# Designed miniproteins, single chains, continued (2), part 44

Each design is a single chain, and the fold is of that chain. pLDDT is the mean over its residues in the fold that is shown.

## One batch from the design tools (miniprotein)

Design m5518
Fold by ESMFold2-Fast:
Parts: structure tokens; C-alpha cells; sequence
Structure m5518 (fold): chain A 70 residues (1-70)
């Protein structure tokens, strides 16, 4: 239901933020590159959540991790 989608969206946002922090802390990407990747995949994740497509949301998070090198 809506509450479950909202909770999934919050978890996805925290997971993406955690990936960005880990990538920057490990030196896998620069701060500028991490910001660009976070903006691109954050937008895709948000669009998937708004569409109710949780599988697409999880796919975009996996792609973000690959792009961040983590």
C-alpha cells in the first residue's frame, strides 16, 4: 500500500546516500563525480518510486553502486 511504498522510498534514499558516502570515503570517486552520480540515479530512483515500480527502483540503486565503484 502507500505506506509500504513510502517506507521503501525512504530506505532506497538512505541506501543511495550510504553508497555515495562509502564511495567518497574509499576514494573510488571524487566528490564532484559522486555528486553527479547521486543526482542522476537519485532522479531515476525517485521516478521509479513515483511510478510505483519498486523493481526499477532496486535496479537503479544497483546501477548507482556499479557507477560509484562499490
Amino acid sequence: GPAEREAAGERATLELAGLVIRAVDSGAVSDEEAAKIAEEYGKRVTEAIEAGDLEAMEREIRRAAEALGV
Scores: mean pLDDT 83

Design m5519
Fold by ESMFold2-Fast:
Structure m5519 (fold): chain A 60 residues (1-60)
Amino acid sequence: MTEEEKLIQEAEEKMNKATSDEEFRKVAIEFARKLQDLFADDPERLARAYRKLSEIANKK
């Protein structure tokens, strides 16, 4: 599993375990920053990863 896949999977798992909207949002922000650090030199891949993270967040 790539670092990107690992981060997205961890974010999804933590979002699914969040018991409040505040916790859910906090997880989304935390992992968005981790993805930014991972893809600092690849804005297209960062945008794609952000889209996946956002889609997971918006399904709740």
Scores: mean pLDDT 76

Design m5520
Fold by ESMFold2-Fast:
Structure m5520 (fold): chain A 72 residues (1-72)
Amino acid sequence: SEKEKKLLEKYKEEIEKLAEEMRRRRASKDEIVREFTKLMSKASKDPELSPESLEELAQLVGKKYREVLREQ
């Protein structure tokens, strides 16, 4: 749905902003895992997000986690 697409894009934007903040302040691996886990927990409780959208967010988190670690 259009509503789900907008919500998915908002979560993607939150993931991007969180990754940039953690990269900027050189967050530890434990901090990076905790912060992404909190965001994914919030997304998983959202009834407007399908399992497919949640999987897409999980894949983006994995990609950003690797990028943040590589740039430290």
Scores: mean pLDDT 84

Design m5521
Fold by ESMFold2-Fast:
Structure m5521 (fold): chain A 97 residues (1-97)
Amino acid sequence: MPPKNVKVEVVDVDKEKAVVKVEWENDVPGLYEIKLYIKNLDTGEEKFAGEKIVPNNSYVEFEIENLEPGKKYKVKVEVKNLQTGEWGEPVEIEFET
């Protein structure tokens, strides 16, 4: 089964960095792959911001650095169950530095 109830939260934001927390439901024990993308909504540029592979975890945090102050960003998160090869639904959240 794909990861369920994927949630994304910006838990800390500074002028040049943000900490993003990603949570999901663990359907089965195993490895999960989390991919994070960030889009600058003022320029339209999207970048790959990070990837983590974690065993039997329901959350991870990403620190995103080198952001521009006073800009609007969108974070997109994709979570994969590596035991099944299934991706959950992408989740997006917006924030401002």
Scores: mean pLDDT 80

Design m5522
Fold by ESMFold2-Fast:
Structure m5522 (fold): chain A 85 residues (1-85)
Amino acid sequence: MTLSEAQLAAMRAQLREEVAALRELIAREGADALLAAIDADEASLGPAAREAAALTRRLIEAIVAGDEAAVEAVIDELIARWAAR
């Protein structure tokens, strides 16, 4: 399935809003606390959920590093994985 330009734009906008919410959460709770929570959850999750956890961890690390290119790369990978489903 190929997403339309409007659908891709809507998904990117939604993911950017989620990234903005995650930036605020990192500022409030700290990245180490969020990564520890992901690691604790990942230990009890199946393989598909572990892949999602790995992408979330990469996104948090990219945000903490201030690497906007890495943040956009994770957003692109999330969209590509969703389109492949």
Scores: mean pLDDT 76

Design m5523
Fold by ESMFold2-Fast:
Structure m5523 (fold): chain A 61 residues (1-61)
Amino acid sequence: KPFPVDEEALKRIREAAERGEAEYVGEQLMLDNVEKIAKEMGDEDTLATVREGKAALEARR
């Protein structure tokens, strides 16, 4: 596929499902996708929100 993030995202979902962490990884992948789009669009406010969301998600581990 032309987008490497798609293949990486699918691999992460499969691995997380095997560990019973699909819900956590699904939220993480959503944040990763929003971050990539925001970077392409130059939306710094969304990038800041995504960074905070990722930090909060990681703190819940």
Scores: mean pLDDT 68

Design m5524
Fold by ESMFold2-Fast:
Structure m5524 (fold): chain A 68 residues (1-68)
Amino acid sequence: MSLEELRKLTENQEDEENIEKLAEAVLESFPGVETWSKHAQEFRVQFWLDLIGGDRSIAEKILEAMKK
């Protein structure tokens, strides 16, 4: 997926499939992030959303999806 496609997924926060795709993209971009402290994971997800120009309000949903 392109960065623009990932950014567009952040616009629909009610689609569980979109949230799962975003969580997978974070896990792929930062290998081992799932083993980091909750605080470090929160910071990294927010940083990644800023990097792609995505909607930061989806950060909590991405974090919950990463917990699998």
Scores: mean pLDDT 76

Design m5525
Fold by ESMFold2-Fast:
Formats: C-alpha cells, sequence, structure tokens
Structure m5525 (fold): chain A 92 residues (1-92)
C-alpha cells in the first residue's frame, strides 16, 4: 500500500465526515436523551459516509485491501453481526 493511497483514503474519509458533521450535530441535539434513536441515526450516517468513501475509492482505483476494509465497514454499519465482519477482515 503506497503513501499516496493512504493520503487519498484519509482525504476521502475526512471529506465524507465533514459533509456529515452538520446533520450529525443536528441529530445529536434533537435526539438528546434517546440513546436508541441516537444509535440508529449514527448507524445511518456512518452507512452514508462509508458508501460515499467506497464509491470515490473505487473510482480513484484505490488498493483492493482498502476497498475490502470499506466493504466490511459498510456491512457492519448496515447491522451485519460483528462476528461476520471480523471474519471478513481477518481474511484480508
Amino acid sequence: MTEEDRALFAALVEAAIAAAEPEARELAERLAGDAEAQRAARARLLTAVVERVLAEARRAGLHPELLALLEAALLFAQGTPVEEVDELVRRL
């Protein structure tokens, strides 16, 4: 994995998180005191962030190992059991 791949991946993650930050703050304020609703909202935002990063990473031709890690993160965000995600990551 090159330094360029890592720098590009970091930039894509930072951009996706920055784009989600205003919605994350609004949801945290609106759902204050409702831990279940906050968890569900965070899962939806995480899914959107990972999907965006994965799409841009595929377009940029990032290393296959990074794409596989993003796909594992997407499955986790979608509610796939941790054991299945851990086993997928372990095979990388």
Scores: mean pLDDT 68

Design m5526
Fold by ESMFold2-Fast:
Structure m5526 (fold): chain A 68 residues (1-68)
Amino acid sequence: MNSDEEIKEALEFFIGMFRGVAESRPDIAAELEALVAEIERALAAGDLKTALAKAQEMERIIEEYKRS
């Protein structure tokens, strides 16, 4: 399997979760949108390594709020 495909699937999960949270919590939406913007910029630059790292950071933040 291609690594880029795995990264894309992970990003779709993260973006899906952040959109759901953003619709429920406007205050959190601003912070999550900032991270998504950084992921998009990394992808536009072709820097998959940075995009993956940012996606993992976003997942950690979402998980913290989900459990809290």
Scores: mean pLDDT 70

Design m5527
Fold by ESMFold2-Fast:
Parts: C-alpha cells; structure tokens; sequence
Structure m5527 (fold): chain A 97 residues (1-97)
C-alpha cells in the first residue's frame, strides 16, 4: 500500500472539494467515451483542470509562501497518482474497447 501523505486541514478541504468534482466528471467521461483512448485523453484533461483549480485555491490561502509551495508539491503528487490509477482502471474496463 502507498504510504499516507500528511495533509493539513486546509489542504484536505481543498482536495475533498476537487476530488468530489473529479469523481462526478470521471463518471460522465466513462458514460460518453467511445474508446479507452478517448477516455484516457479526457481523464488527463480533467486531472490537469482540477489540479490547476486546487493550486489556485492554495494561492488564496492566508499562509506563508513556503507553505503554499509545499501544498502545491503535495497536490501535484496526489493528482499524478490519481491520474495513473484512473488510466489503469480504464484499461481494465470491459465496456470500453
């Protein structure tokens, strides 16, 4: 199992909000995609969009610039991991060819 990433309450709230939106949009992609390749491309676009939104929310926090940089690094790692998991999940889907 992957080691847990230590999350502050502020970062956790941002991630929970963006991951809820990600889950809803991911389901829509799976319903509309005609192929695994199309689904993977749409997922990559979705992850990039959600990552940018999470980074913008971090930039709005009343915290030090050093803490913002650390939060951005954690967000980038989390979204990279999610992207890899979702791509593998799509490859295993019997409904898409």
Amino acid sequence: MTEPIELSPELLEILEKETQKLEEEYKKILEKAKSKEEAIEEIKKLIEKMKKKAIEEVKKLDISEEEKEEYIKKIEKIFEYIEKLLEKEVELLDKLK
Scores: mean pLDDT 77

Design m5528
Fold by ESMFold2-Fast:
Structure m5528 (fold): chain A 94 residues (1-94)
Amino acid sequence: KKKEEIEKKLRELFDKYVKEAEKSLTPQAARFVKYMAEELLKLVLEGASRKFLESLIDYYVRLAKAQGFDDATVEKIRELLRKFLEEALKIKEE
């Protein structure tokens, strides 16, 4: 019954983290964060488990490294995705 309000809050959170990525990362790295955060958002809305979502972030961090992003950029990507997930799960638990 609060599903639409939760979806709105989660989309606003997504926009916040996309803007933070654009401010703090290169355009290529910010685009990577946007695509990965959008996939995480979809899975959070579908009720995926915290453990699965955390493992998925670890997978995305490995993909970022494989794409040739430097260690500092990879760490920033990890931090942004983990912060997004924690805040998204908090909203979902309301």
Scores: mean pLDDT 84

Design m5529
Fold by ESMFold2-Fast:
Structure m5529 (fold): chain A 92 residues (1-92)
Amino acid sequence: MELTVVQALEILLEYANYTGSDEEFLEEVKKKYPQLTAESVEEALLEALDVLEENADKIPKEVLETVLQKLLNSSKPLSPEVKERVQKLLEK
C-alpha cells in the first residue's frame, strides 16, 4: 500500500496528462506500481495524495506545486475530495 514520493508524483502527473479512460489508466498505473491496491482512480489519487501530504516537507515546493497545478488544470473530472486535498496541499 505504500508508494514512494516519486511514484505518488508520477501517478498524479500521468493522470493529468492521460487521454484514455479511467479504467485504462487504473490498469496501467497498477502495472507500473504493483504496491498500489486501489480499485478506482479516485482511490489511487487519494493514496498518492496521502504519501505527498505525509512527506510535503521533503518535496521541493516548486515540483509539488507544478504537479498539483497540472492536475487541477487538467481536463480530468476530479472528485470534490481529491480537489479539496490538492488545494490544501498547495496552501502549505
Scores: mean pLDDT 80

Design m5530
Fold by ESMFold2-Fast:
Structure m5530 (fold): chain A 96 residues (1-96)
Amino acid sequence: SLKEKMDDFAKNFKKYSLPTRVTTLAYLLKFYRDYVLSNLSLYEPMIIDVLKRLDEIPESVILEKNQFLIELRKMYLENPSLFSDELRSLIEEKIL
């Protein structure tokens, strides 16, 4: 299923380039936000990795980077208590 492929990507995200991680997260947060939020512990490591490396994201995926940040901000503002302390601190530093 699509959800199984999404979960497999989240578990194995380190095998993929930073642009691929950014593009995938932008898509997942835009179209599958509720699913990601319900499985946040699985997706947090990839989100944290991307947030720590924002300045390394190439201009070729600037639209996807901006979409990722917009969708993550919306998800956080609607559900702040569901996020780990590390992810909350990064969102407050990088997005807010």
Scores: mean pLDDT 88

Design m5531
Fold by ESMFold2-Fast:
Structure m5531 (fold): chain A 79 residues (1-79)
Amino acid sequence: VEELKEAAEKLYNATSIEERADYAKKMVDIAEKLGADPELIEQLKRIYEKIKESTDEEEAQNLAKGAYLIAKIAVEKME
């Protein structure tokens, strides 16, 4: 749970598309390890794929913020 919170915060503060993609992938991996809600994991995977394909920094930043909110919801459901 704590690892997912840390990864989400790092994603939110990331300044590059590559860094955002790396943290989004880590969030997916951590959420799967913790047995988080499968629907939320699927949403995180979709965001990760979109960040990887993104050529626009603003788009990647908005996707990262979305992933951060999904991670917070996943953590709240697990606590």
Scores: mean pLDDT 75

Design m5532
Fold by ESMFold2-Fast:
Structure m5532 (fold): chain A 66 residues (1-66)
Amino acid sequence: MEKEREERERLLERAIELAERLQPQMDRLNSENLDPAVRQAKIEELTAEYKRLREEVEPVYKELFE
C-alpha cells in the first residue's frame, strides 16, 4: 500500500513539475514570432512530453476516481 501510494504521488508530482515547465514554454512559443518550422518542432517536443505524462498519470487518475 505505502509503496504503491508513494509511486502514485511520485508520478503526480513529476507530472505537475513537467507540466509547469512545459506549459509556460508552450504559451511562450505561441506568443513569440518564431520561424514556423522551429515553432512546430518545439511544440511537437512539448506535446510529446505532455502525452507521456498523461499516460503515466492516467492509471493514477483511474485509481483515485474510478
Scores: mean pLDDT 67

Design m5533
Fold by ESMFold2-Fast:
Structure m5533 (fold): chain A 75 residues (1-75)
Amino acid sequence: SMEEERAVAALTKAYEQTKNMPESVRLNVLRRGGKEVAEALGKERALRVVDRVAEQLNLSPEEVAALRAGVEEGA
């Protein structure tokens, strides 16, 4: 959906803006992003967005875990 595409783009931008920052900052931004996506789209759609972002950016297991933790908080 266009909403899912927009969410993917927003999380991608957030990651790109923080990729050269300390890991703790990047993980906090990803966790918050996952929460905001879940609040907007619901858990099922948010998890699809997380999977797409993880694949497109080759996210680490810890970065994926942060996004998923955010989704759980927002659901």
Scores: mean pLDDT 87

Design m5534
Fold by ESMFold2-Fast:
Structure m5534 (fold): chain A 90 residues (1-90)
Amino acid sequence: SLMEQIEALVAEIERLLRKAEEAIEQGKLEEAKELLERAKELLEKGGELINEAQAKGDMETAKYGASLLQPLFERLLELYEKLLQLQKES
């Protein structure tokens, strides 16, 4: 189902963001950037699935998907900010 697709994306995004945070902590800034770029791509796909749910009138799935993806979007931005600050200090 569309909801199951969103949940699978959420699990993968969370895994990528965790790996990116670890890479940042280890000073592996190139690896962190790659992981954040992949997480961003999956978040964009998640947004497309939410738009599909809305187009079909499935407001429950759209609302649920948004509630799962929003915290991940916020975490992505926080990690990008941390990466940029570390690059300025180098």
Scores: mean pLDDT 88

Design m5535
Fold by ESMFold2-Fast:
Structure m5535 (fold): chain A 104 residues (1-104)
Amino acid sequence: SMADEELRELIRELERAIEDLENATSAQQAVDAARRILDLATRILKIADQVSDSLVQEALRLIDRAIEAIRAKAKEFPEVKLELEILAGMLAIVRGVIELLLSK
């Protein structure tokens, strides 16, 4: 479906944003990447009920990796630790809602 193709593109963008976060060498780069990850996860949430369960499961695995990466960067950059922890918390909420839609 067109929604499945949209999710595949969002998954590719999410993977890139996670790599940008994991490779972030400054607090600003980490925050910018984490904000992009949250935006992408929110866009995935909007279509999660319209797409293949296998693609939603793939997105959930990437979101779990993203949460871990944000928390790791929060330890690396104490100056933005609170902002990154808030973003990780918001992302965990989005993940929970997506998982509820998957369980039907």
Scores: mean pLDDT 91

Design m5536
Fold by ESMFold2-Fast:
Structure m5536 (fold): chain A 76 residues (1-76)
Amino acid sequence: MKVTVVLEDGTEYEVDTSNVLQQIGVVLRIMGEALDRGADYKVIVDGKEYENPLEAIDLAAELGVPAEVKFVKRKP
């Protein structure tokens, strides 16, 4: 099934959860964006934060809600 991954800047990625390579590709894009910003990231599904982006994306698809990506500053 398809799920939408949304970044804070409004960028959206549509992911088919039956295609593991699409999920990995989106995770790599999120990680690359976080590295470019010097930040960590969190994935939010139904108002709850998840550390594992693949599990978060699968859960979002099961619930029929978007997976929201938030970039957070690294701890000092």
Scores: mean pLDDT 78

Design m5537
Fold by ESMFold2-Fast:
Structure m5537 (fold): chain A 62 residues (1-62)
Amino acid sequence: GPITTREEAERRIREARRMAAEGASIDEIAELLGVHREVARMILEAPSLEEALEIYESILGV
């Protein structure tokens, strides 16, 4: 995807991880990311930010 889309996706993933650390529900995180609950879980469980971003960009249709 374009650099602007990737930068915004990374920002949203960082916010999702912060929310999870603060005890937010998977449903709240899924709403923030605009994805299904199971995809949100996959993004949070990714071993690196780069892998989380790759999952997210795949769902956004890169």
Scores: mean pLDDT 78

Design m5538
Fold by ESMFold2-Fast:
Parts: sequence; structure tokens; C-alpha cells
Structure m5538 (fold): chain A 64 residues (1-64)
Amino acid sequence: MDLEQAAVDAARLAAREKLSLGSVDGMYDRALVAGQAELFLRTLIREGSPELREWARERLEAIE
């Protein structure tokens, strides 16, 4: 689905471009609105920097 692919692509962009936590937080808010928060966070845990992975784990624990 386009929304699922958009969430994965956004997370991969954040990982590749080493985006700031502020930029990633804005992407996460959009993923929440799209109902794709878990997919976005799981993609960051797989492909992100250590800082992004810890940020994403904390948020994933809050929604599990």
C-alpha cells in the first residue's frame, strides 16, 4: 500500500541522510496520522543509526 511504502521510504531516508531527531519526529507524526507508526519505527530500528534505533525503540515500547 502507498501509505506503508511511504512510511518505509521516510524511515530509510532518515537513516541514509542522518536526519536530525527533530526532522524524524515530524516524519513520525505523519506516520501516526497515516496509521503506519509501527512500520516507520520498526524500519528505523533495522536501518537507523544507534541514536535513531534507541529513539525508535522507546516509542515502539510505548505503543506495544
Scores: mean pLDDT 81

Design m5539
Fold by ESMFold2-Fast:
Structure m5539 (fold): chain A 84 residues (1-84)
Amino acid sequence: SQIAALEAQYRALAAGVEAAIAAGDVERARALFEQLLDTLRQGALLKMQQAGVPQSQIDAFLAQLERERPAALAELERLAEAAA
């Protein structure tokens, strides 16, 4: 199913992010993390739509993820730089 494919992609990307952080590869860690966030957003959107969550609540959730994104990226970069 599409959800199962997204979950498999999420796990692969998460492993890739951890490997990039451990290697001190900031650019790769960032790129893979952005793909991870996109995959997470796609999976959450599909699950929420299938569960009948109102569009206004879905929009609020997505807006909150976008507000939290810069802090998450900054922490990722800090961890990767510390490993280099």
Scores: mean pLDDT 84

Design m5540
Fold by ESMFold2-Fast:
Structure m5540 (fold): chain A 70 residues (1-70)
Amino acid sequence: VPFPTPEEAIAGAEANARKAKESKDPSVQAAYLTAAGIWLAVAELAGASPEEIDRVRELIKEAQKEFEKK
């Protein structure tokens, strides 16, 4: 199927959010945050549960706060 499963999309969003949070370079962090956001949108379209979406959204917000601090 051309569209990933909800589980795959959530995993992709989590992985990218984690990479963004761990990054020390603003450009690299921005790239991972963008990827995490895209995967989260795909997860929503794929029918991921609201609880899973909220959890990943919080991870993205944490990484985003690190980015915005600079």
Scores: mean pLDDT 77

Design m5541
Fold by ESMFold2-Fast:
Structure m5541 (fold): chain A 70 residues (1-70)
Amino acid sequence: SKEEIELKILVYQIALGSTELIIERMEERLSKETDPEKKKRIQQLIEQNKESRKQLKKEIDRLEEEYKKL
């Protein structure tokens, strides 16, 4: 239903906002880190969260396209 799609979009938008905040905080941490091993671990976490962000954006776009066709 239209209402179910609206709720799914809301849930994914909240998840997207949380993921963006995590990336921002990790990038700030990375800029202050001097230990090469810790930098590598932070960079890996940033890349994982960027991939999650990309997937969330794709799902939101898909749901918004579905919503427009109703």
Scores: mean pLDDT 88

Design m5542
Fold by ESMFold2-Fast:
Structure m5542 (fold): chain A 87 residues (1-87)
Amino acid sequence: DEAEREALLRQREAERERLLKEAEEILKNATPEQLQDALNRSPKPEAIKVREAVAFLVQEEAEKEGIVLSSDEMEKRVDERLEELLK
């Protein structure tokens, strides 16, 4: 089914672009308090959004270089990036 396949591809592309833009805006406007909460793995929605934003940017960088990150490596890089942003 060509129409269904085309719709799925369009949905995936739109979702990815939306998430990337949202991630960039979240990090650009994140407060030190939100960054600290994210580093502490707080269950607050703001902290979760910040961690997801950092994870998306880290994943995008890794994909650009052809690197596949494990969940553990991803968590490590997210924590490192958050700590750097807090300085």
Scores: mean pLDDT 79

Design m5543
Fold by ESMFold2-Fast:
Structure m5543 (fold): chain A 90 residues (1-90)
Amino acid sequence: SFIERLKEEIEELEKELEKLKKELEKGVSKELLLKLIALILRAIGLKLEIELRLERTTDPEEKEELEKLLEKVDELLKELRELLKKADEK
């Protein structure tokens, strides 16, 4: 389903973020910055996809699930942006 696909993509993004955090703690490299930027772009894409579906759906249950996923993606974006700021300061 559409919702299950979004959940899987968000879970994979969270997993990649956790790995990247550990790598960045050991040192900043251009390769790690590229990975971080790529994750930010993926998160932005997921947010836009969720927002577009929210505009089009008439199913109240789907709306509730999408709103929860949107909140989760927004939290991930905040964490990714903070991580980028810290990496840029090194």
Scores: mean pLDDT 85

Design m5544
Fold by ESMFold2-Fast:
Structure m5544 (fold): chain A 96 residues (1-96)
Amino acid sequence: EKEKTAKAIVDAAVALIKRLGVDGPITTRRIAEEAGVSVGTLYSHFPSKGELLAVAQLVLAVDDTIASRKGPNKLSPEEREQLAENLRKTHKELRE
C-alpha cells in the first residue's frame, strides 16, 4: 500500500520533469494532482520537494540508461521478440 502510493507520486514527478524540465515550475500541488493524491499524502511519503525530485531524477537516469542499452534484458517486449526471431533465423542458416 505505502510503496504503491510512493511510486505513483514519483511517477507523477518524473512525468512533470519530462514535460517541464527539472528547472520548470514543478510544484508539490501539481505532483499530487498528477499522482491522484492529496498534498498531505505526498508530504507523508516525501518530507520535502527536494527529496521527491531527487528520487524522480534518479528514476529518470536509470530509465534513460536502460533505454540506451540494447541488450536482450533491456529491450521492450516487441524488440525482444524481434531480436529472438532474428537469432532463430540466423541459427537455422548456420546449422543448415
Scores: mean pLDDT 67

Design m5545
Fold by ESMFold2-Fast:
Structure m5545 (fold): chain A 98 residues (1-98)
Amino acid sequence: MDEVRAQARARVDELLAAAAEAGVAVSPAARDSILAHSETLRLGAKKAGLEKLSSDEVVKNPEIVFSLSRASPPSSIPISRLVGLVLRGMAAQIEPEL
């Protein structure tokens, strides 16, 4: 579990580095938000009963979040909403440059 979390963090760091290299400034707060989202993905997969796909694998493969969000009942917060909030947060940190 911890190793998967560390790898997810490394993926986030890689994405942030690529954005910075492209001339886009990303705040550390956006990284923390993505890490929190990764925790939610891991727990969501476990609750969904995806035994053939370990929670670890869900954290490593963000495309699975869309499958999980589609499986979420309307009464629960869809994971896709969290992804949108994280991406929106990153965009807000990047876009308003003065």
Scores: mean pLDDT 45

Design m5546
Fold by ESMFold2-Fast:
Structure m5546 (fold): chain A 97 residues (1-97)
Amino acid sequence: DVARYVAQALRSVALLNVLDILKEKGLSPEAQLVGLIAADEGKTIPEVLKKAEEVDKNPLSEEERKQVLERARTIAENSLPELRAQIDELIAEVEKE
């Protein structure tokens, strides 16, 4: 139980740091979610930034957006409250657009 909690906490802190970097760059909510997913998949920070910036310039199709939102919800469900709140807010922002 403790080991699982520690792993989840470390992952949540790493993903929160990624979101902070993406926000600092002024990327769209959609691009931020794509970057978050790439980081969760184990991509490096330069790879995460490249993929997020690509999506910011070339927005996702409706089909791709639905897949991103579902993946983001799965990440949120497995995250600590602080990260979950930020992901839920980004999902809400994307759904408004």
Scores: mean pLDDT 85

Design m5547
Fold by ESMFold2-Fast:
Structure m5547 (fold): chain A 78 residues (1-78)
Amino acid sequence: MKNTLRLIGQVLRGIGLLEDARRVGVPESELNEARERINRGFNLARTNPTNQQVVDEALRTIDEAIRRIEEAIRRARR
């Protein structure tokens, strides 16, 4: 329940970073890969919202996608 709200917050953060990455010229192929990872993590938590281990795994997956987006943004600005 509360963990689900935190997950939604991380998904929204990832979407915001994807928009920022698109503005600085990160290739759509990299954006699509990150978006797919975020979707998979969110869907995993959505199907098992009461299983904290699964929610933690989903959060980790989304966090990894966010890190990749941040790295792509840094490389695009270099």
Scores: mean pLDDT 79

Design m5548
Fold by ESMFold2-Fast:
Structure m5548 (fold): chain A 105 residues (1-105)
Amino acid sequence: ELERLLEELEEELERYRREGDLAALTRAQRLAAEISELMPEVAKEFEEEAEKLKAQGLPFEEIVEEIKKKAEEIPDPLKRRAMLLLAEVAELAHEAAEKLKAEAE
């Protein structure tokens, strides 16, 4: 169940990277929300680390990289996979938003 959601999220992120399909990114964001509800501890660690790094003045791109590095140190393979995928969703969503903002300017 959880492993299936993680696999579906990986497939949607790969589709977005390959094709630029915004619908795939939207589905990835929904899957990330479902995973966060099933793994509230992982979601909490993600939010706490992001807020800590933001308070230190790090730019968004560097915050995502630091969270990914921290995720690689998580001994539980499902928690590690979930944290990495949540970070990737945040990264791609931010890149898409910045692109839309640049096109509007």
Scores: mean pLDDT 83

Design m5549
Fold by ESMFold2-Fast:
Structure m5549 (fold): chain A 64 residues (1-64)
Amino acid sequence: MTEEERLRQSLERQRQSAQQMLEDLRADTPKAQAVIDTVSAHLGISREEARDRLTRHLEGILAA
């Protein structure tokens, strides 16, 4: 495999993971809640701010 092929595969996996997480966030799954709680606790921000920042980050990954 070339480095370009490995990078392309890595980016595709990242997009798939980002898409799944956005779906989890929209469906308000226990997995999404746990991630929001973790981000909120680590950054010292509200759960709403953590959700907004995570959503923007994931949308950025999908837009790239």
Scores: mean pLDDT 79

Design m5550
Fold by ESMFold2-Fast:
Structure m5550 (fold): chain A 65 residues (1-65)
Amino acid sequence: QLGLQYARGQEALARADDPSLAEQRQMGLQVQAQLDRIAARNPQAAQQLLLQMQLELKAAELAAA
């Protein structure tokens, strides 16, 4: 879901040399832009989304362990 897509986008942005990740980098930038727009109108909703995304990542890491 959104949290996993955000994390993959961030990882792809860190790996600038991999052309196969170009689409994932673009998705990461789009998610960041959406969060910025939400934060400008409703910072509480943006904070809640960030927390939800962090919980999704932590759950995925625990499931992989």
Scores: mean pLDDT 72

Design m5551
Fold by ESMFold2-Fast:
Structure m5551 (fold): chain A 95 residues (1-95)
Amino acid sequence: AERVPLSEEEIEEIVKKYRESLLKRLELKKKGVLAPEEERKELAEIDKEILETIRRSLTPEEQLELLEVEAKHNLTEEGIEKVVELLEELLRKTL
């Protein structure tokens, strides 16, 4: 599969957005409250941009690895850092 490489700056930006999105979801989960409609729309748009970047820049095998780690760990602060670190590592392999 052909990958679209990202610059280091683009990787840092997408990694930051991904971390912030996951931390916001964790905060909402801890509070047991549904996000306001506007915030849910913003998170959905960020998720779409992240997924499009992942699909474009990662192989199907790397995408599966990221999804597995995300499903296992993404609802804890430690788990978020692990999944974000994996995304950064996988994206840097495209350089």
Scores: mean pLDDT 73

Design m5552
Fold by ESMFold2-Fast:
Structure m5552 (fold): chain A 89 residues (1-89)
Amino acid sequence: ERVYRPTPRAQEILEEVGITRETITWGEWIAALGEYFIKKKLFLPGEENKNIIDVSGTLLGEILGVDSFDGNDTSPIVKFFEKEFTEVP
């Protein structure tokens, strides 16, 4: 299984959900993001806002350069991972 080393900024997000390991898998990153969204209450209220994740004012939003995104669109999350994580041999 491929493992990756986070940048200091990505590590700060991981530490918000209790992950302090030097390396992480893609699956662990996706799980950590789910926990981060829940902990920070980033899901907008109401059925009309279903799957919209409001990252405004968060470190994640600052790094992504967006205020919100559709949780069904994984493109911002993939781009974040490719930018902020380095594969280790």
Scores: mean pLDDT 75

